Designed miniproteins, single chains, continued (3). Designs and how they scored, part 69

Each design is a single chain, and the fold is of that chain. pLDDT is the mean over its residues in the fold that is shown.

## One batch from the design tools (miniprotein)

Design m10381
Fold by ESMFold2-Fast:
Structure m10381 (fold): chain A 72 residues (1-72)
Amino acid sequence: SEERKARAVRFALFLGLPTVEELVKYTGLSEEEAQAVLDFQRGKITSVKELAEKLGLSEKTVKEILDWLSTP
C-alpha cells in the first residue's frame, strides 16, 4: 500500500543510512527505492516530482514526508 511505502520512505530519510543494503535491511524498501532515497539525500534528485516518480508514490505523499522531516 502507498501508506506502508510512505512510512518506509520517511523512516529511510530519517535514518540517513549511507548504503542501499542497510536501507533495504532496516526499511524493507526495494533496492531501486533505497537508491532513490540516497540519490535525493546526495542532491542527485532535486525535485519532489522526480523523487515521487522513482519511488512510485504520489507527489502529495512525498511533500507530506518532506514537510514532516523539515519541521524544526
Scores: mean pLDDT 82

Design m10382
Fold by ESMFold2-Fast:
Structure m10382 (fold): chain A 65 residues (1-65)
Amino acid sequence: SEEIKKKEQERKQKEEELIQEIKENPEDAKKLMERIDKLVLEKEAEAALEKGLNKLAEELLAETK
């Protein structure tokens, strides 16, 4: 749906921003990578919900909390 595409695009932009910050500040890379991983899990959870995989979505969302 349009809402899911919008959230996906926003997460992609945040991920690209974090990658750029890692490139500029390699000393903080570990913390920034953890934030990227969290964004990826949120994206996967939203994709699972769109497919009707509610149990998988709940599991993925639990990992982001």
Scores: mean pLDDT 72

Design m10383
Fold by ESMFold2-Fast:
Order: C-alpha cells, then structure tokens, then sequence
Structure m10383 (fold): chain A 61 residues (1-61)
C-alpha cells in the first residue's frame, strides 16, 4: 500500500539521518511525498510532519 511504502521510505530516511548521510534531490522529493502520505492518512501530526520536513531540508545540502 502507499502507506506501507511511505513508512519504508521514512525508515530509510531516519537511518540515513542517524548516519549523517546527505539526501539526493530524488531522495528528498521521495521523502517529502512520504511525509504527506502519512499526514493525509492521519498517522502523524501536522507538527510531526513539519519537524520531519525541517530534517529533510538540513540533510539536502
């Protein structure tokens, strides 16, 4: 399902963040879409989504 795919994408993102690895532009777009998917499904809060988006921005340079 889209939700399970989004969860896998977020898990991979969190693993890269823990290792201090940067995100490619393609990975960034994929993670941002996954965040939106989880938010629309009611699985994360608006605040949680914002924190995740800020983390993505920090890893994108």
Amino acid sequence: SRVEQARRIIRRFMEKAARGEPLSQEERDEVLEAIDTLKEAGLITDHGAEILRESVERMSK
Scores: mean pLDDT 84

Design m10384
Fold by ESMFold2-Fast:
Parts: sequence; structure tokens; C-alpha cells
Structure m10384 (fold): chain A 91 residues (1-91)
Amino acid sequence: SDEEQAYRALDKLLLNDLESLTREEIEALAEALYKGGMLTEEELEAIKNAPSIEEAVELILEALAKYLGISVEELRKHMLGVAGKVDITAK
């Protein structure tokens, strides 16, 4: 499903596993962020039309950092911290 692809893209971004990221996964994440009000229509279209996955990722991080009012570098640090604190394993 599109939601499953979006989740996989988010997981790969949080783990900094960009080499395994697919176009379908990154586009699904961008669509989810757009529906959540975190991206503009223009930012969504720019991501979908990015010539590489690396450029699409950069556009997503820039747009999210702008939405949150922080730097891309700060966003990367928070994303890694969130991944480490999210108790996905019910202990």
C-alpha cells in the first residue's frame, strides 16, 4: 500500500539507509507529508519530478526543516534521536 511505502521511506531516512530507498517509497512519503500539511503542492511536485532519489530526499528534508523552523542539520539530529527513542518493540 502507499502508506506502507511511506513508512518504509521514513524508516530508511531515520536510519540514514538512503542506498536502499526507492522512488515509489520516497514519493509515497512526500504524498503523506503533503496530506498532513507539511509540504506545499509546489514542494510535492518538485520532489516527484526530482531527477534522482538523493535530490528528492534533499528536497523533503529542506521542506520539513522549513516547516519546523529548524536547519536540515538539526532535523537530521532530531530524526536520529526520535528513531532511538521510539519504542517500536513492545517490551
Scores: mean pLDDT 75

Design m10385
Fold by ESMFold2-Fast:
Structure m10385 (fold): chain A 98 residues (1-98)
Amino acid sequence: MEKIEELIERLEEAVENKDFYKALETVVELSIELALSDLSEEEKQEIERRVLEILEPLRKWLEEEYKKDPSIAEKLRKFAEEVKAELEKVDAEVLAKE
């Protein structure tokens, strides 16, 4: 539970700073911790509800930014290409070990 609360605080900070990458990373970590936790289904649902409420301002901000500058879609595409290149680099390192 302490780790989940720490991750929720990190998510709130990322949303306040409009740090989309940090928010995404924190959501993934929260999902893993929730899946591994022995919390009740009701407690998990309450945490999921809190996370969605925290993410709402970031979602609205992204929608407004997209309306102002549709080139955000192209920036996201370029970011996806960079992530793919980095993943291919990791795959090459793993292949070299085996």
Scores: mean pLDDT 69

Design m10386
Fold by ESMFold2-Fast:
Structure m10386 (fold): chain A 84 residues (1-84)
Amino acid sequence: SVEDVVQSLDSLINYMESTELSRSDLEAVVRLLERLAEVAPEEVKPILRELVARMRQLVADGGSQAEFLAELRAARERLRELAA
């Protein structure tokens, strides 16, 4: 459900807010989000695919964990609006 996807993003965001991740950990987060996008409800797939594309760009550009968190939070808010 959309709510299950929001809960998954909440868990990931909470973990990343309390833990500094290595570059390989951030790459693993992108792979996790790619898998989540594949199995997500059809209505949320475009939002998750856009998030994955933005995350891949941040990995390529050497973006900070704070920038990853900002993109995750933005996607979560879009999903909450969709679920309402």
Scores: mean pLDDT 85

Design m10387
Fold by ESMFold2-Fast:
Structure m10387 (fold): chain A 94 residues (1-94)
Amino acid sequence: SMEEIKEELKKLLEELVKEIEKDPSKIEQVKARLQEFLDEVIKRTSKEEAKELLLFAAEYAGKLMKKLPEEIAKKVERMVLGVLTEAEDRLAAL
C-alpha cells in the first residue's frame, strides 16, 4: 500500500541520514541505497503513485535536514536532490 511504502521510505531516510552523520564518507553508499529503493518503488507503483512518493521523499528529507548541523545538511541536500531529480527524469521517460 502507499501508506506502507511511505513508512518504509521514512525509516530508510532516517537511517541514511544517521549514517551520514556518523560518517560523511559513506555518502556514495547511502546514495546508491536510496537510488535502489526509488527504482524498486517506480517499478512496483503507478506513475501517479511514484510521483506522490517522490514528492513525499523530498518533503520528509527536508524536515530531517532542518535537524542536522549545516555542513551535514548541505551534503544530504545535494545527494537527495540529485537522486530525486534522476528518479523524476527516469519516471518521465516511462
Scores: mean pLDDT 83

Design m10388
Fold by ESMFold2-Fast:
Structure m10388 (fold): chain A 108 residues (1-108)
Amino acid sequence: SLVEELERVIEEARRAGLEGIERGEPFAVIGARIGEIIGKISDPEVRQRAVEAVHDARAETMAQALEENPGESLTDLLDRPEFQRRLLEAITEALERVLEEVKRELLE
């Protein structure tokens, strides 16, 4: 089912993100891997919604962090495990919102 597929995608993205952060990988590498996982969503409309939700969550989280850390570059922030974890949490929450929306749309 689409719901089960989304649940697996979210779990896989969370795991891949946490493992990448623990290994000290650049967020560009972690983000690319998460993007590949999201790309597995079979329904093109839901896949596009997931991509847009993640993009918006990422952009908002980065904008907030830059406001909180004047004088820091985005690159400097992305190198910090604490910020990488914050960004992964925002991405995961965005995907969970898409899942809840899809669940509501499928309920009679």
Scores: mean pLDDT 87

Design m10389
Fold by ESMFold2-Fast:
Structure m10389 (fold): chain A 75 residues (1-75)
Amino acid sequence: SHMEKLKKAIELLNEAIRSFEEGRYDEAAKKVREAADLVPELKKLFEQIADMIEKGDERAIAFAEIVVALLKKEL
């Protein structure tokens, strides 16, 4: 269902945040791109977050947390 896809996307984004904090940028970016496949309406935003992650830009965490909050409101 759409709700199950949103829940999985939230899980992947939280995993991406943890991977980023551990310095595993490639894994973090991969998790964000997997989430983008589940929520194609936000693909451009997720691609921007993944790009920030690959550059080690800490703002990626704040953006990912905002997206998680927005997705939770749709549940």
Scores: mean pLDDT 87

Design m10390
Fold by ESMFold2-Fast:
Formats: C-alpha cells, structure tokens, sequence
Structure m10390 (fold): chain A 64 residues (1-64)
C-alpha cells in the first residue's frame, strides 16, 4: 500500500537517496522507516536499503 515512485530502476544507486535520508535523521535524531519515507517521498523499500547501508557504515544506529 506504499505508493511507488514514478522513477523505478534496479540500477539506481542508493547514493542518490542518502542525502535525503540523512537530512531527516539529522533533523529528528531518530526516525522510523515510515517517517523517513513520508518526509522524503522515497519508497519504504528504498529507505530500508539506504538505512541498512548507513548502518553498515556506522553512520546511524538501528532503533526499534
């Protein structure tokens, strides 16, 4: 039920979305995948990929 963005590509780098996700996290300090998706307009699936990438880099921490 989450609407997909009109721009869909399997080859789209997560780097394109990182600045938007980081902006939300910087402003809120903590945000859920749903909140980030709502604030940025990025699909929840892509937000999840970006968050996983940032967690792997130690830039953020996963919160329940």
Amino acid sequence: MIPDLPIISAGTPVDVYIPYVLKVLEEKGRATRQEISTETGISKGIVGIVLDHLLSLGKIKRVK
Scores: mean pLDDT 68

Design m10391
Fold by ESMFold2-Fast:
Structure m10391 (fold): chain A 88 residues (1-88)
Amino acid sequence: SSQAEQVIADAEAAAENAEALVDEALSLGYSPEELIRLVREQAEGAKKLAEELKEKGLITEEQAEEIIEAVERAERALIEAARRRAAE
């Protein structure tokens, strides 16, 4: 399933590059508070989508768990980076 693989890859890349992504967003005029809100909204949406895809039989339970774990790792990394910038 190319869709599940792509979502996991994108989330893993976001987790690995969290500081650079946050710094870029701040340079574009986003506040740390706006970024934290957007990251939470995107993560919630992605997890709900994974659950829906699993319920519809479009991905396996294992794929849904992998997506949720990858999304939660990305969410934590991005929020931590944004909070560190807010504290500086």
Scores: mean pLDDT 86

Design m10392
Fold by ESMFold2-Fast:
Structure m10392 (fold): chain A 67 residues (1-67)
Amino acid sequence: MEFSVEVKKKFIRLLYNAGLLTEEEYKELMERVDELSNEEFIAEVSRRTGIAPENIEAALKALEENS
């Protein structure tokens, strides 16, 4: 299942508030989120934050269930 753009945006905001993304990375991801597939989004977030892809996917699933 593809995660909604709104869930991806919530996750980006959560990472920024946790100090895991710079302001530049936050803005870039927010601008590109609707252009990225689930795989591309997870890979990009993993690359920027150092969080394992499986943990990003689990977090996105949890956010989708609460949205």
Scores: mean pLDDT 82

Design m10393
Fold by ESMFold2-Fast:
Structure m10393 (fold): chain A 84 residues (1-84)
Amino acid sequence: SNEEKIKRIKELADQSAEKAQANGQPVTHALVIEVYDDGTVKVYLLSRDGKKLKELSLEEAIRLAEEALQDPSKGLVYTEIKLK
């Protein structure tokens, strides 16, 4: 379900953020998840300065979060969930 996928992204991003904090590494990107009243979900990859770089599927966002956790040198991601 979308709810389970969103939860997975958050878990991965939280782990990435903890790893970043422990190692003194900066967060470079954000995953913004917009959840709408009609059940629509939109996911965006943003740069640190808030520029929208790409729209992602939930599956793409999970993969990106997993990659960020495995290799922090490629950039670290935090997750923001917006209710719309």
Scores: mean pLDDT 77

Design m10394
Fold by ESMFold2-Fast:
Structure m10394 (fold): chain A 84 residues (1-84)
Amino acid sequence: PERINELAKRARSLLQEAKKLLDEAVKNGTLTPEQVEEAKKHIEEAEKHMREALRAYLAGDYDTAVRHLEEAIKHAEKAIELAK
């Protein structure tokens, strides 16, 4: 499960960075309301996929857990892109 642990750590790190960048961008007024909404949606999707990955992992469905972690990473990366 080393790969799953690495993906989970990466997903958490990217999600934390996305939230930090969005908070900073909102404080600075550098994003449109539409961009803020899209970034929030991607953060919410990343969090949803992380929860689904945990459920799959606890059920012993490691392939599904990996899939959800990869999707969480993609959504977190998109949120970072939108927040920059």
Scores: mean pLDDT 88

Design m10395
Fold by ESMFold2-Fast:
Structure m10395 (fold): chain A 81 residues (1-81)
Amino acid sequence: GDVEKAVKAVREVLEKNRDSDGYVDLLAIRQEIVDALVKYGGLSREQAQRIVDTVIAMLGPRAHPDLVVQIIGALLVEELG
């Protein structure tokens, strides 16, 4: 479904942007995650921005990709389910 496509696309953005410690700078890649959610999740830009900003609020600007994917997946089920 759209949730699975969105989660996969976000994971690919996060993996591309990992630092040497395996973390991502969510503020630096915010727009890439928003674009992935819009393109592959079928979300409006406003919905995608709310999801990304919620993740940043929960985890802070530097986060592990696995936690980012877990939270985005949960928020997508709430938004699309």
Scores: mean pLDDT 87

Design m10396
Fold by ESMFold2-Fast:
Structure m10396 (fold): chain A 82 residues (1-82)
Amino acid sequence: SDIVNDLRNMLRSTISSSSTDSQVSQVFQDFSNQLVIQGVISQDQGQQLTDILTQTWRQNRSSSLDDRIDSMSQSLGDFLDS
């Protein structure tokens, strides 16, 4: 979907292997806030999405950057399908 591709593109342009968990969490928060502003999800869903993406990123720390980004994209897709 366009939304999943937007996340993937944002992550690939903003995040590197040297990015901190705090920097990555800020990107997720900014992305979730943008979806709330656009009316795609509610404010409460935006908070939940930020938490889910942050936890998924941390759980996949042993994976490559591309695999972590793919995991984030999958988590977003699953969240939007719910």
Scores: mean pLDDT 82

Design m10397
Fold by ESMFold2-Fast:
Structure m10397 (fold): chain A 85 residues (1-85)
Amino acid sequence: MKEFKVELTPEEDELIRKAAEELSKKFGLPVEKAYELLRFAVQRLRAGQSPEAVRKELSRVPGVDEETADAIVKAAEEILKRLEA
């Protein structure tokens, strides 16, 4: 389902999966956890939340430090830049 912001398009999903794999390698997170956190960040930024607010929310997740949260937000911003039409 692609008509609303609840569901990821195939292009969004592919970009998020690739970024999640890189975050998993760098920070030792399970790929599925990195994917869920990155998906969360993309959706919040797309809804108009600031990068600083999203980073703060991510840093409250158990096992996510401030450096990991910052990397997730930066990856989400790059994904949204790629998808901007």
Scores: mean pLDDT 77

Design m10398
Fold by ESMFold2-Fast:
Structure m10398 (fold): chain A 56 residues (1-56)
Amino acid sequence: MTDQKVQQLEQQGKQLIQQGDYQGAIEVARQLSDLGADETARQIGEQALKLAPPLP
């Protein structure tokens, strides 16, 4: 059952990244991590951070 939710969130994260919504993509990555999908969460989060301004 968890796998279906992970797959849904992964698709949402990819769509948000394509739209340039890095804040939404970070939120999706956080939800993926909460479900134990740490590697998928990291991948989505890294892509979102590349869209965000580099702030210290």
Scores: mean pLDDT 78

Design m10399
Fold by ESMFold2-Fast:
Structure m10399 (fold): chain A 94 residues (1-94)
Amino acid sequence: SASVSVRVSPELLKVAEQRAKELLAAGGKSYSTAPGPDGNVVVTFEFAASVGEYTLLLYEADKEKGYFQVTIRFTGTGGEQHLEIERRPVVSTE
């Protein structure tokens, strides 16, 4: 199994919870939430090896750099698992 933690703003928590429900329906193990810095929430996803491929698209809050679009790609079945994490900055003009 593999796990990934991302920081989400309270405004994006519902999106993260929806992604977590989708992951659980697709054979994910669990998710949990914990208080993070600056009122953000840390969401942790646990992946189990299952049939096929699952991609999570989230937004991660960073205090100094703003928002990151986080793509987490899980591919694995049986005894072989691969977890790929990509972070891309989201340039927001205020």
Scores: mean pLDDT 63

Design m10400
Fold by ESMFold2-Fast:
Structure m10400 (fold): chain A 68 residues (1-68)
Amino acid sequence: MSEEETRRALENAARAAREGHSAAALTGAWQLKKVGGLSEEDAERAMAAARRGDAEAAAQHLEKALRK
């Protein structure tokens, strides 16, 4: 993925999490972890939150990565 594509994917995952779409947020975080768009730690935190249905916590972890 390009840096721009990675950022767009991260923005989309964060938005999905904010809208309460935990499954979409989980898939997005997994894809970003796979391509190096999220650190392993940030990806695992976002994925763990999404797996337990905590979309707000998943959004917070994804948005933290966007602020870089």
Scores: mean pLDDT 80

Design m10401
Fold by ESMFold2-Fast:
Structure m10401 (fold): chain A 65 residues (1-65)
Amino acid sequence: QLEQDIADGERTLAELNARIAELEKRVADPSLTPEEKRQAEIELANLFAARGIVEAGIDFLRSLL
């Protein structure tokens, strides 16, 4: 069921991309305190790392088709 696993990964990737977009908007908000902005930037960095892992996993699964 590689196609299903790839589809699940692509869905996870779409969810991560949506969350990244929301967080990018948040870090651009001038009303944030310096601490809130720093926290959002850390979360954004973690999401970028998670996206890279998911992308690598999808690529690996596609290589098995």
Scores: mean pLDDT 84

Design m10402
Fold by ESMFold2-Fast:
Structure m10402 (fold): chain A 78 residues (1-78)
Amino acid sequence: MVPQVEIDTIMSLSKEQLRAWADREERAAEVLAGRGDERGARVNRVLAELYRKLSEAKTPEEIAELVEEGLREVEELL
């Protein structure tokens, strides 16, 4: 279950802000991979993909599903 506060926050973000967050996570993943932290790099890549998908999401239900999937993927990597 995704908290309503998180869904409301994501819905208030511009598509531009979400894409910027995705780009930031991808850069963080490259830095971590360069240091040999492949697990940390993978977590940041999952977050980058989540933010990209959120920037294209059209409904609150789609946002909730994407956040739940992304959190599960991150949890599996930790």
Scores: mean pLDDT 75

Design m10403
Fold by ESMFold2-Fast:
Structure m10403 (fold): chain A 83 residues (1-83)
Amino acid sequence: SHMEEVEELRKKIDELYEKAKKAIENGDLSTAGKYLIELRKLYRESTDPEVKAYIREKINELGELIKKYLDEKGFKDGTVIKV
């Protein structure tokens, strides 16, 4: 059912988010990047706007954590916009 699909997707999103967050906390940005790719894939494959919004929120939170990690390592601008 649609409700079961939404619940399953939220569980997968939460698992990917927690794994990515732990990877960032351990300084493993390569592993964090792999989980971000999986979250972006789920975002693209989802048709439900509420599910898309939930995934986008988790992606944004991970982006802020990466930025903070890079700033703490002396990478002044964190996730820098490409010039």
Scores: mean pLDDT 79

Design m10404
Fold by ESMFold2-Fast:
Structure m10404 (fold): chain A 75 residues (1-75)
Amino acid sequence: DFLKEYFKKYLKVSDEEIAKAEEMFKQGLSLEEVVENTDNLKTQLVYFSLQLIKEAIEKGVKLEEILERIKKAAE
């Protein structure tokens, strides 16, 4: 999975942190619900990255451009 490899490399997150973030993302949780559901900052970072990707693609931004912004924000 390209996105999982990208998150592992640039956000330095584990498969478990990604899996939990994807589960919460599928549930459509709010910011408040995400923070209450997990205290793991890396899981939260993956969740918000997925939200950013979704919104930016819906507005016509290319995936590669979004991923570059996420990478820079994680530095």
Scores: mean pLDDT 79

Design m10405
Fold by ESMFold2-Fast:
Structure m10405 (fold): chain A 70 residues (1-70)
Amino acid sequence: SRIAQLEKDIAGIEAAIAAVDERIKALEEEKKRNPDKSRELDRQIVSLDTARDILLAALDFQKELLAKAK
């Protein structure tokens, strides 16, 4: 059903956000261990933050579609 499809899409986006958050956490921990790499790691974190914002916008859109479908 359309509802089941939207729920699967939402779950997929939530899993993607969790994976991005886990990667950001790993990079923040690496910055603590290797201060000399802070600039390079900060650039990677910024890129991941941008990806996270895109995923959050997609999640909000899918949740709005689900709310209207119910």
Scores: mean pLDDT 88

Design m10406
Fold by ESMFold2-Fast:
Structure m10406 (fold): chain A 85 residues (1-85)
Amino acid sequence: SPEEKAQEIMKKLDELVERAEALLAAGVTDPAVWRQIEAEFLSLVKEAEEVMKELTPEQQKKVRDYVSEALLKLDELRARFAAAR
């Protein structure tokens, strides 16, 4: 269902953030690693936008708010990767 797809996308966004934080904590600062993380993040955002078209307005707002928080976290992670090396 669209709701299940939205939930899976939100879970994958959380897992990607956790993975990025773990890589930074391990001292991984390779720009290629950041490029892969950013590409995966943007792909998930695009999938979320597509799924939202099939959701109710209330469900759309929840997904949109979650995606907005994920995009803010993407900027934060980008800054951390840039500052590390």
Scores: mean pLDDT 80

Design m10407
Fold by ESMFold2-Fast:
Structure m10407 (fold): chain A 99 residues (1-99)
Amino acid sequence: DVDERLWERAKASPAMTEEEAKLLEEVLEGNEEAQKELLERAAKRGDPLGKLGLEALKAKDLEKFKKLAEELVVARLVAAVLRAIGDEIQARIEEERAR
């Protein structure tokens, strides 16, 4: 299950676009075209979850395909939150150095 706090924090992150947030929402709603698109985007970046999910689709293993797409949603939400935190920490370091 996606933590509601994680979802809200990820949507507030400048690292997450409105287009990506909508795609992740459609994946969680069970939209198979959205699930395939998310996995294809991941596979193009070399993410093993993306490749494994597309292989499951080719094998007609829809349960595994959907599970891997949902795992990728959680990974994307976490990455967006961590990136926003990293950007904020870096900005504070630069402010302190400027004095």
Scores: mean pLDDT 81

Design m10408
Fold by ESMFold2-Fast:
Structure m10408 (fold): chain A 66 residues (1-66)
Amino acid sequence: SELRERLAELEANLDDPAVPERLAELEVQIRKTGNLELLFELGRVVARLRGTEAYERYRAAYAKLA
């Protein structure tokens, strides 16, 4: 799956400043597919950002896109 492959790439590069916005974009795409398993996996990756500025950027980006 292209979306699963993209999630794996983002998880490998969590320190990249572009990752929060890309995670938000990926969540919107995953939700459109209805793939709840992949959405759960995305949630686990996002959970690793909790307590950081990256998490707040992800939330802000998602709110703008959703």
Scores: mean pLDDT 86

Design m10409
Fold by ESMFold2-Fast:
Structure m10409 (fold): chain A 115 residues (1-115)
Amino acid sequence: MSVDELMEKYVPEDASDEDKAAIRFFLESRSREEILELLKGIVEGDVSALTKLPGVDKELAEKIVENFSGGEIMNASAEDLMKIEGVDKELAERIVSVINALKDFVGEEADELLK
């Protein structure tokens, strides 16, 4: 799937132009292998992997791994992430859209990480 198709499918229409640009740049600047390694890090609860996501700093990444397992993070809804103190709807939707776009970009190999 192309980056344009991933952006249309997973990024909310009401997301800011700045957030859309950041997510697009992230997807266009990473190889498939780099994205697969990033998803592996997220599944393993690696804080440094989460900080590579647009809009996720170290403090937020630490809160996410404290509240969710890697598998829960990979399947989280925006409502799930909003349970974390300091995560608003816009940030939650951005994180979910990026993770879902990365999963679809990698394809079947992303499913193997959840087994």
Scores: mean pLDDT 76

Design m10410
Fold by ESMFold2-Fast:
Structure m10410 (fold): chain A 78 residues (1-78)
Amino acid sequence: SVEEVVEEMLALIEQARQQVLAAQTPAQVQAVVNQLLATLNKKIAELYKKNPEDARKVAEEIQPAVEELGALAQQKLA
């Protein structure tokens, strides 16, 4: 279901958030963010091929968490 996919993606974002917090270097922060975005984009693209409406709903639901992670990454890179 859409709800299950959202929960899975939010869990991946939370794991990435913990990795960003633990990161010691800018390179580590960039690697974590790049890997997460690649994973999320792949999963959304796969879902879009099966059901574009579900893909849109999932993307919308995870957007705030993705933006929050982006802000955290910027703080760690400064």
Scores: mean pLDDT 88

Design m10411
Fold by ESMFold2-Fast:
Structure m10411 (fold): chain A 118 residues (1-118)
Amino acid sequence: KFEELLEAVKNGDYDKALELIDELLKQSTIKKNVSKEVIRLGLLALAAYKAGTLKITDKSKFSKEEIREGILNNDPKVIEELQYGILNKEISKEMLEAIREVLKENVSGELQKFIDSL
């Protein structure tokens, strides 16, 4: 199942990737303090990184801590940076680490196993 997600991302089929993420979300528990959309985008970014299609950069507008807080508070500026990174196939190290930590702390079940493999 995770292999199918990585293949979809590697092929640039983000619609299929999001469909697979939605299936994984149905088999997982999410703490109510994180939006489903942020979890979907974060998982897409982590999958793209694992698939080798996402370039890691040292350029970030925010610290890792600011990104973590922004994700938990649905800060539009932090979400916009994440969306921009996915579209341009580039993400900062701070954003990647913040996403991984927030998702690991806020999801359980099938998705937690996937996140732990990254």
Scores: mean pLDDT 79

Design m10412
Fold by ESMFold2-Fast:
Structure m10412 (fold): chain A 66 residues (1-66)
Amino acid sequence: SLEDAQRSAAAGAAAARAGDAAGAKTPNWHGYLEGQGEVARLAREGAEAAARGDAETASKLNEQAY
């Protein structure tokens, strides 16, 4: 559903923020940040799809971000 897609996008954004804090302690910080950037991009695109009522696209993008 659209609400489930929006909830998934919010969870992805929260995971990306938590990952930034955890990643600062790893020796491969640059590779980790590149991965988090992709997660954030997919979560944003998923939220935009959900906003326009495209629940199928939103669900697919949020699944990739998660």
Scores: mean pLDDT 62

Design m10413
Fold by ESMFold2-Fast:
Structure m10413 (fold): chain A 119 residues (1-119)
Amino acid sequence: LTPEEVKTLKEEAQELAKRAEELARRVEREAKRIAEEDPSKEPYARRAVGYVHAAVEQLKQAVKNLQEDPERAKIGLEQAADYLYLAAEYAKKAGMSKELVDEIRELADRARKLAKEVG
């Protein structure tokens, strides 16, 4: 990777991390509502929250690693994508909005695509 490519990939990874943090706040709000309205779905909602937070941490680590350890950054982006796909599945099982579930999946697809661009 050239320094210019690393800069672009780092900016893209930072945007993904920011979007994941915004989605985590939305997932937490819907999880709280679900726990109050349908306690039977609370375990699914809790897992969705956990997986989105795991994805946020992997994206933040990927941002840090992109310059010094691109292979580790790639693994982090792939793990973030996997966690986001799991978050979307549990969000769907919890009865969270279709829009939120679709946005989580879109972010997962973007993380996976970025991992491939790292090489």
Scores: mean pLDDT 90

Design m10414
Fold by ESMFold2-Fast:
Structure m10414 (fold): chain A 94 residues (1-94)
Amino acid sequence: MEFTEKLREELSKAIDRAEEIFQEVRKMIEEGKSVDEIVDFLKEKLGLTPEQVEEVRAILEALRAAKNPGQRDLVEGELFFHLVMLEFIKLGEE
C-alpha cells in the first residue's frame, strides 16, 4: 500500500508512545491535576514548541469544558490523535 515498511514501523512506534503518554494524561486528569501541570508534563516529555504548547492547552481546556460523554469522547480522541502526530513528526526527524 502507501506506507513503506519504515513508515509503518515509525507509525506503530508513534501510536505506542502516544498511548503511554495518553494514559498518563488521563491519570493526571483523574487525580485533579491542573491544565498547567499537564501542559508542563507534555512539554518536558515531548519537547513541545511554544505553538504546540498552546495547541495542547486549548485541547485540555476543551476537555475540562466538556458537558456530556459525547463531547468528552470527541476531545479525548482529538488529544490522542494530536499526540500520535507529535510523536510521528519527532520520529521523522531521524
Scores: mean pLDDT 80

Design m10415
Fold by ESMFold2-Fast:
Structure m10415 (fold): chain A 56 residues (1-56)
Amino acid sequence: MKEENKKFLESAEIPKDEIITTPDGKKITREELYKIASSGKKPDDPAIQYLVEEVW
């Protein structure tokens, strides 16, 4: 994850309970997405990986 994206997620006054829907219909919270992105591990789900790389 890029440092710029990490700082944005940490400082954003965005509701952590906001639900994001992937193109395949899966739902994930912003807080959970942040935890995945900040861990540095590649998610098992390609749709979640897309959100980590492209949306933040």
Scores: mean pLDDT 64

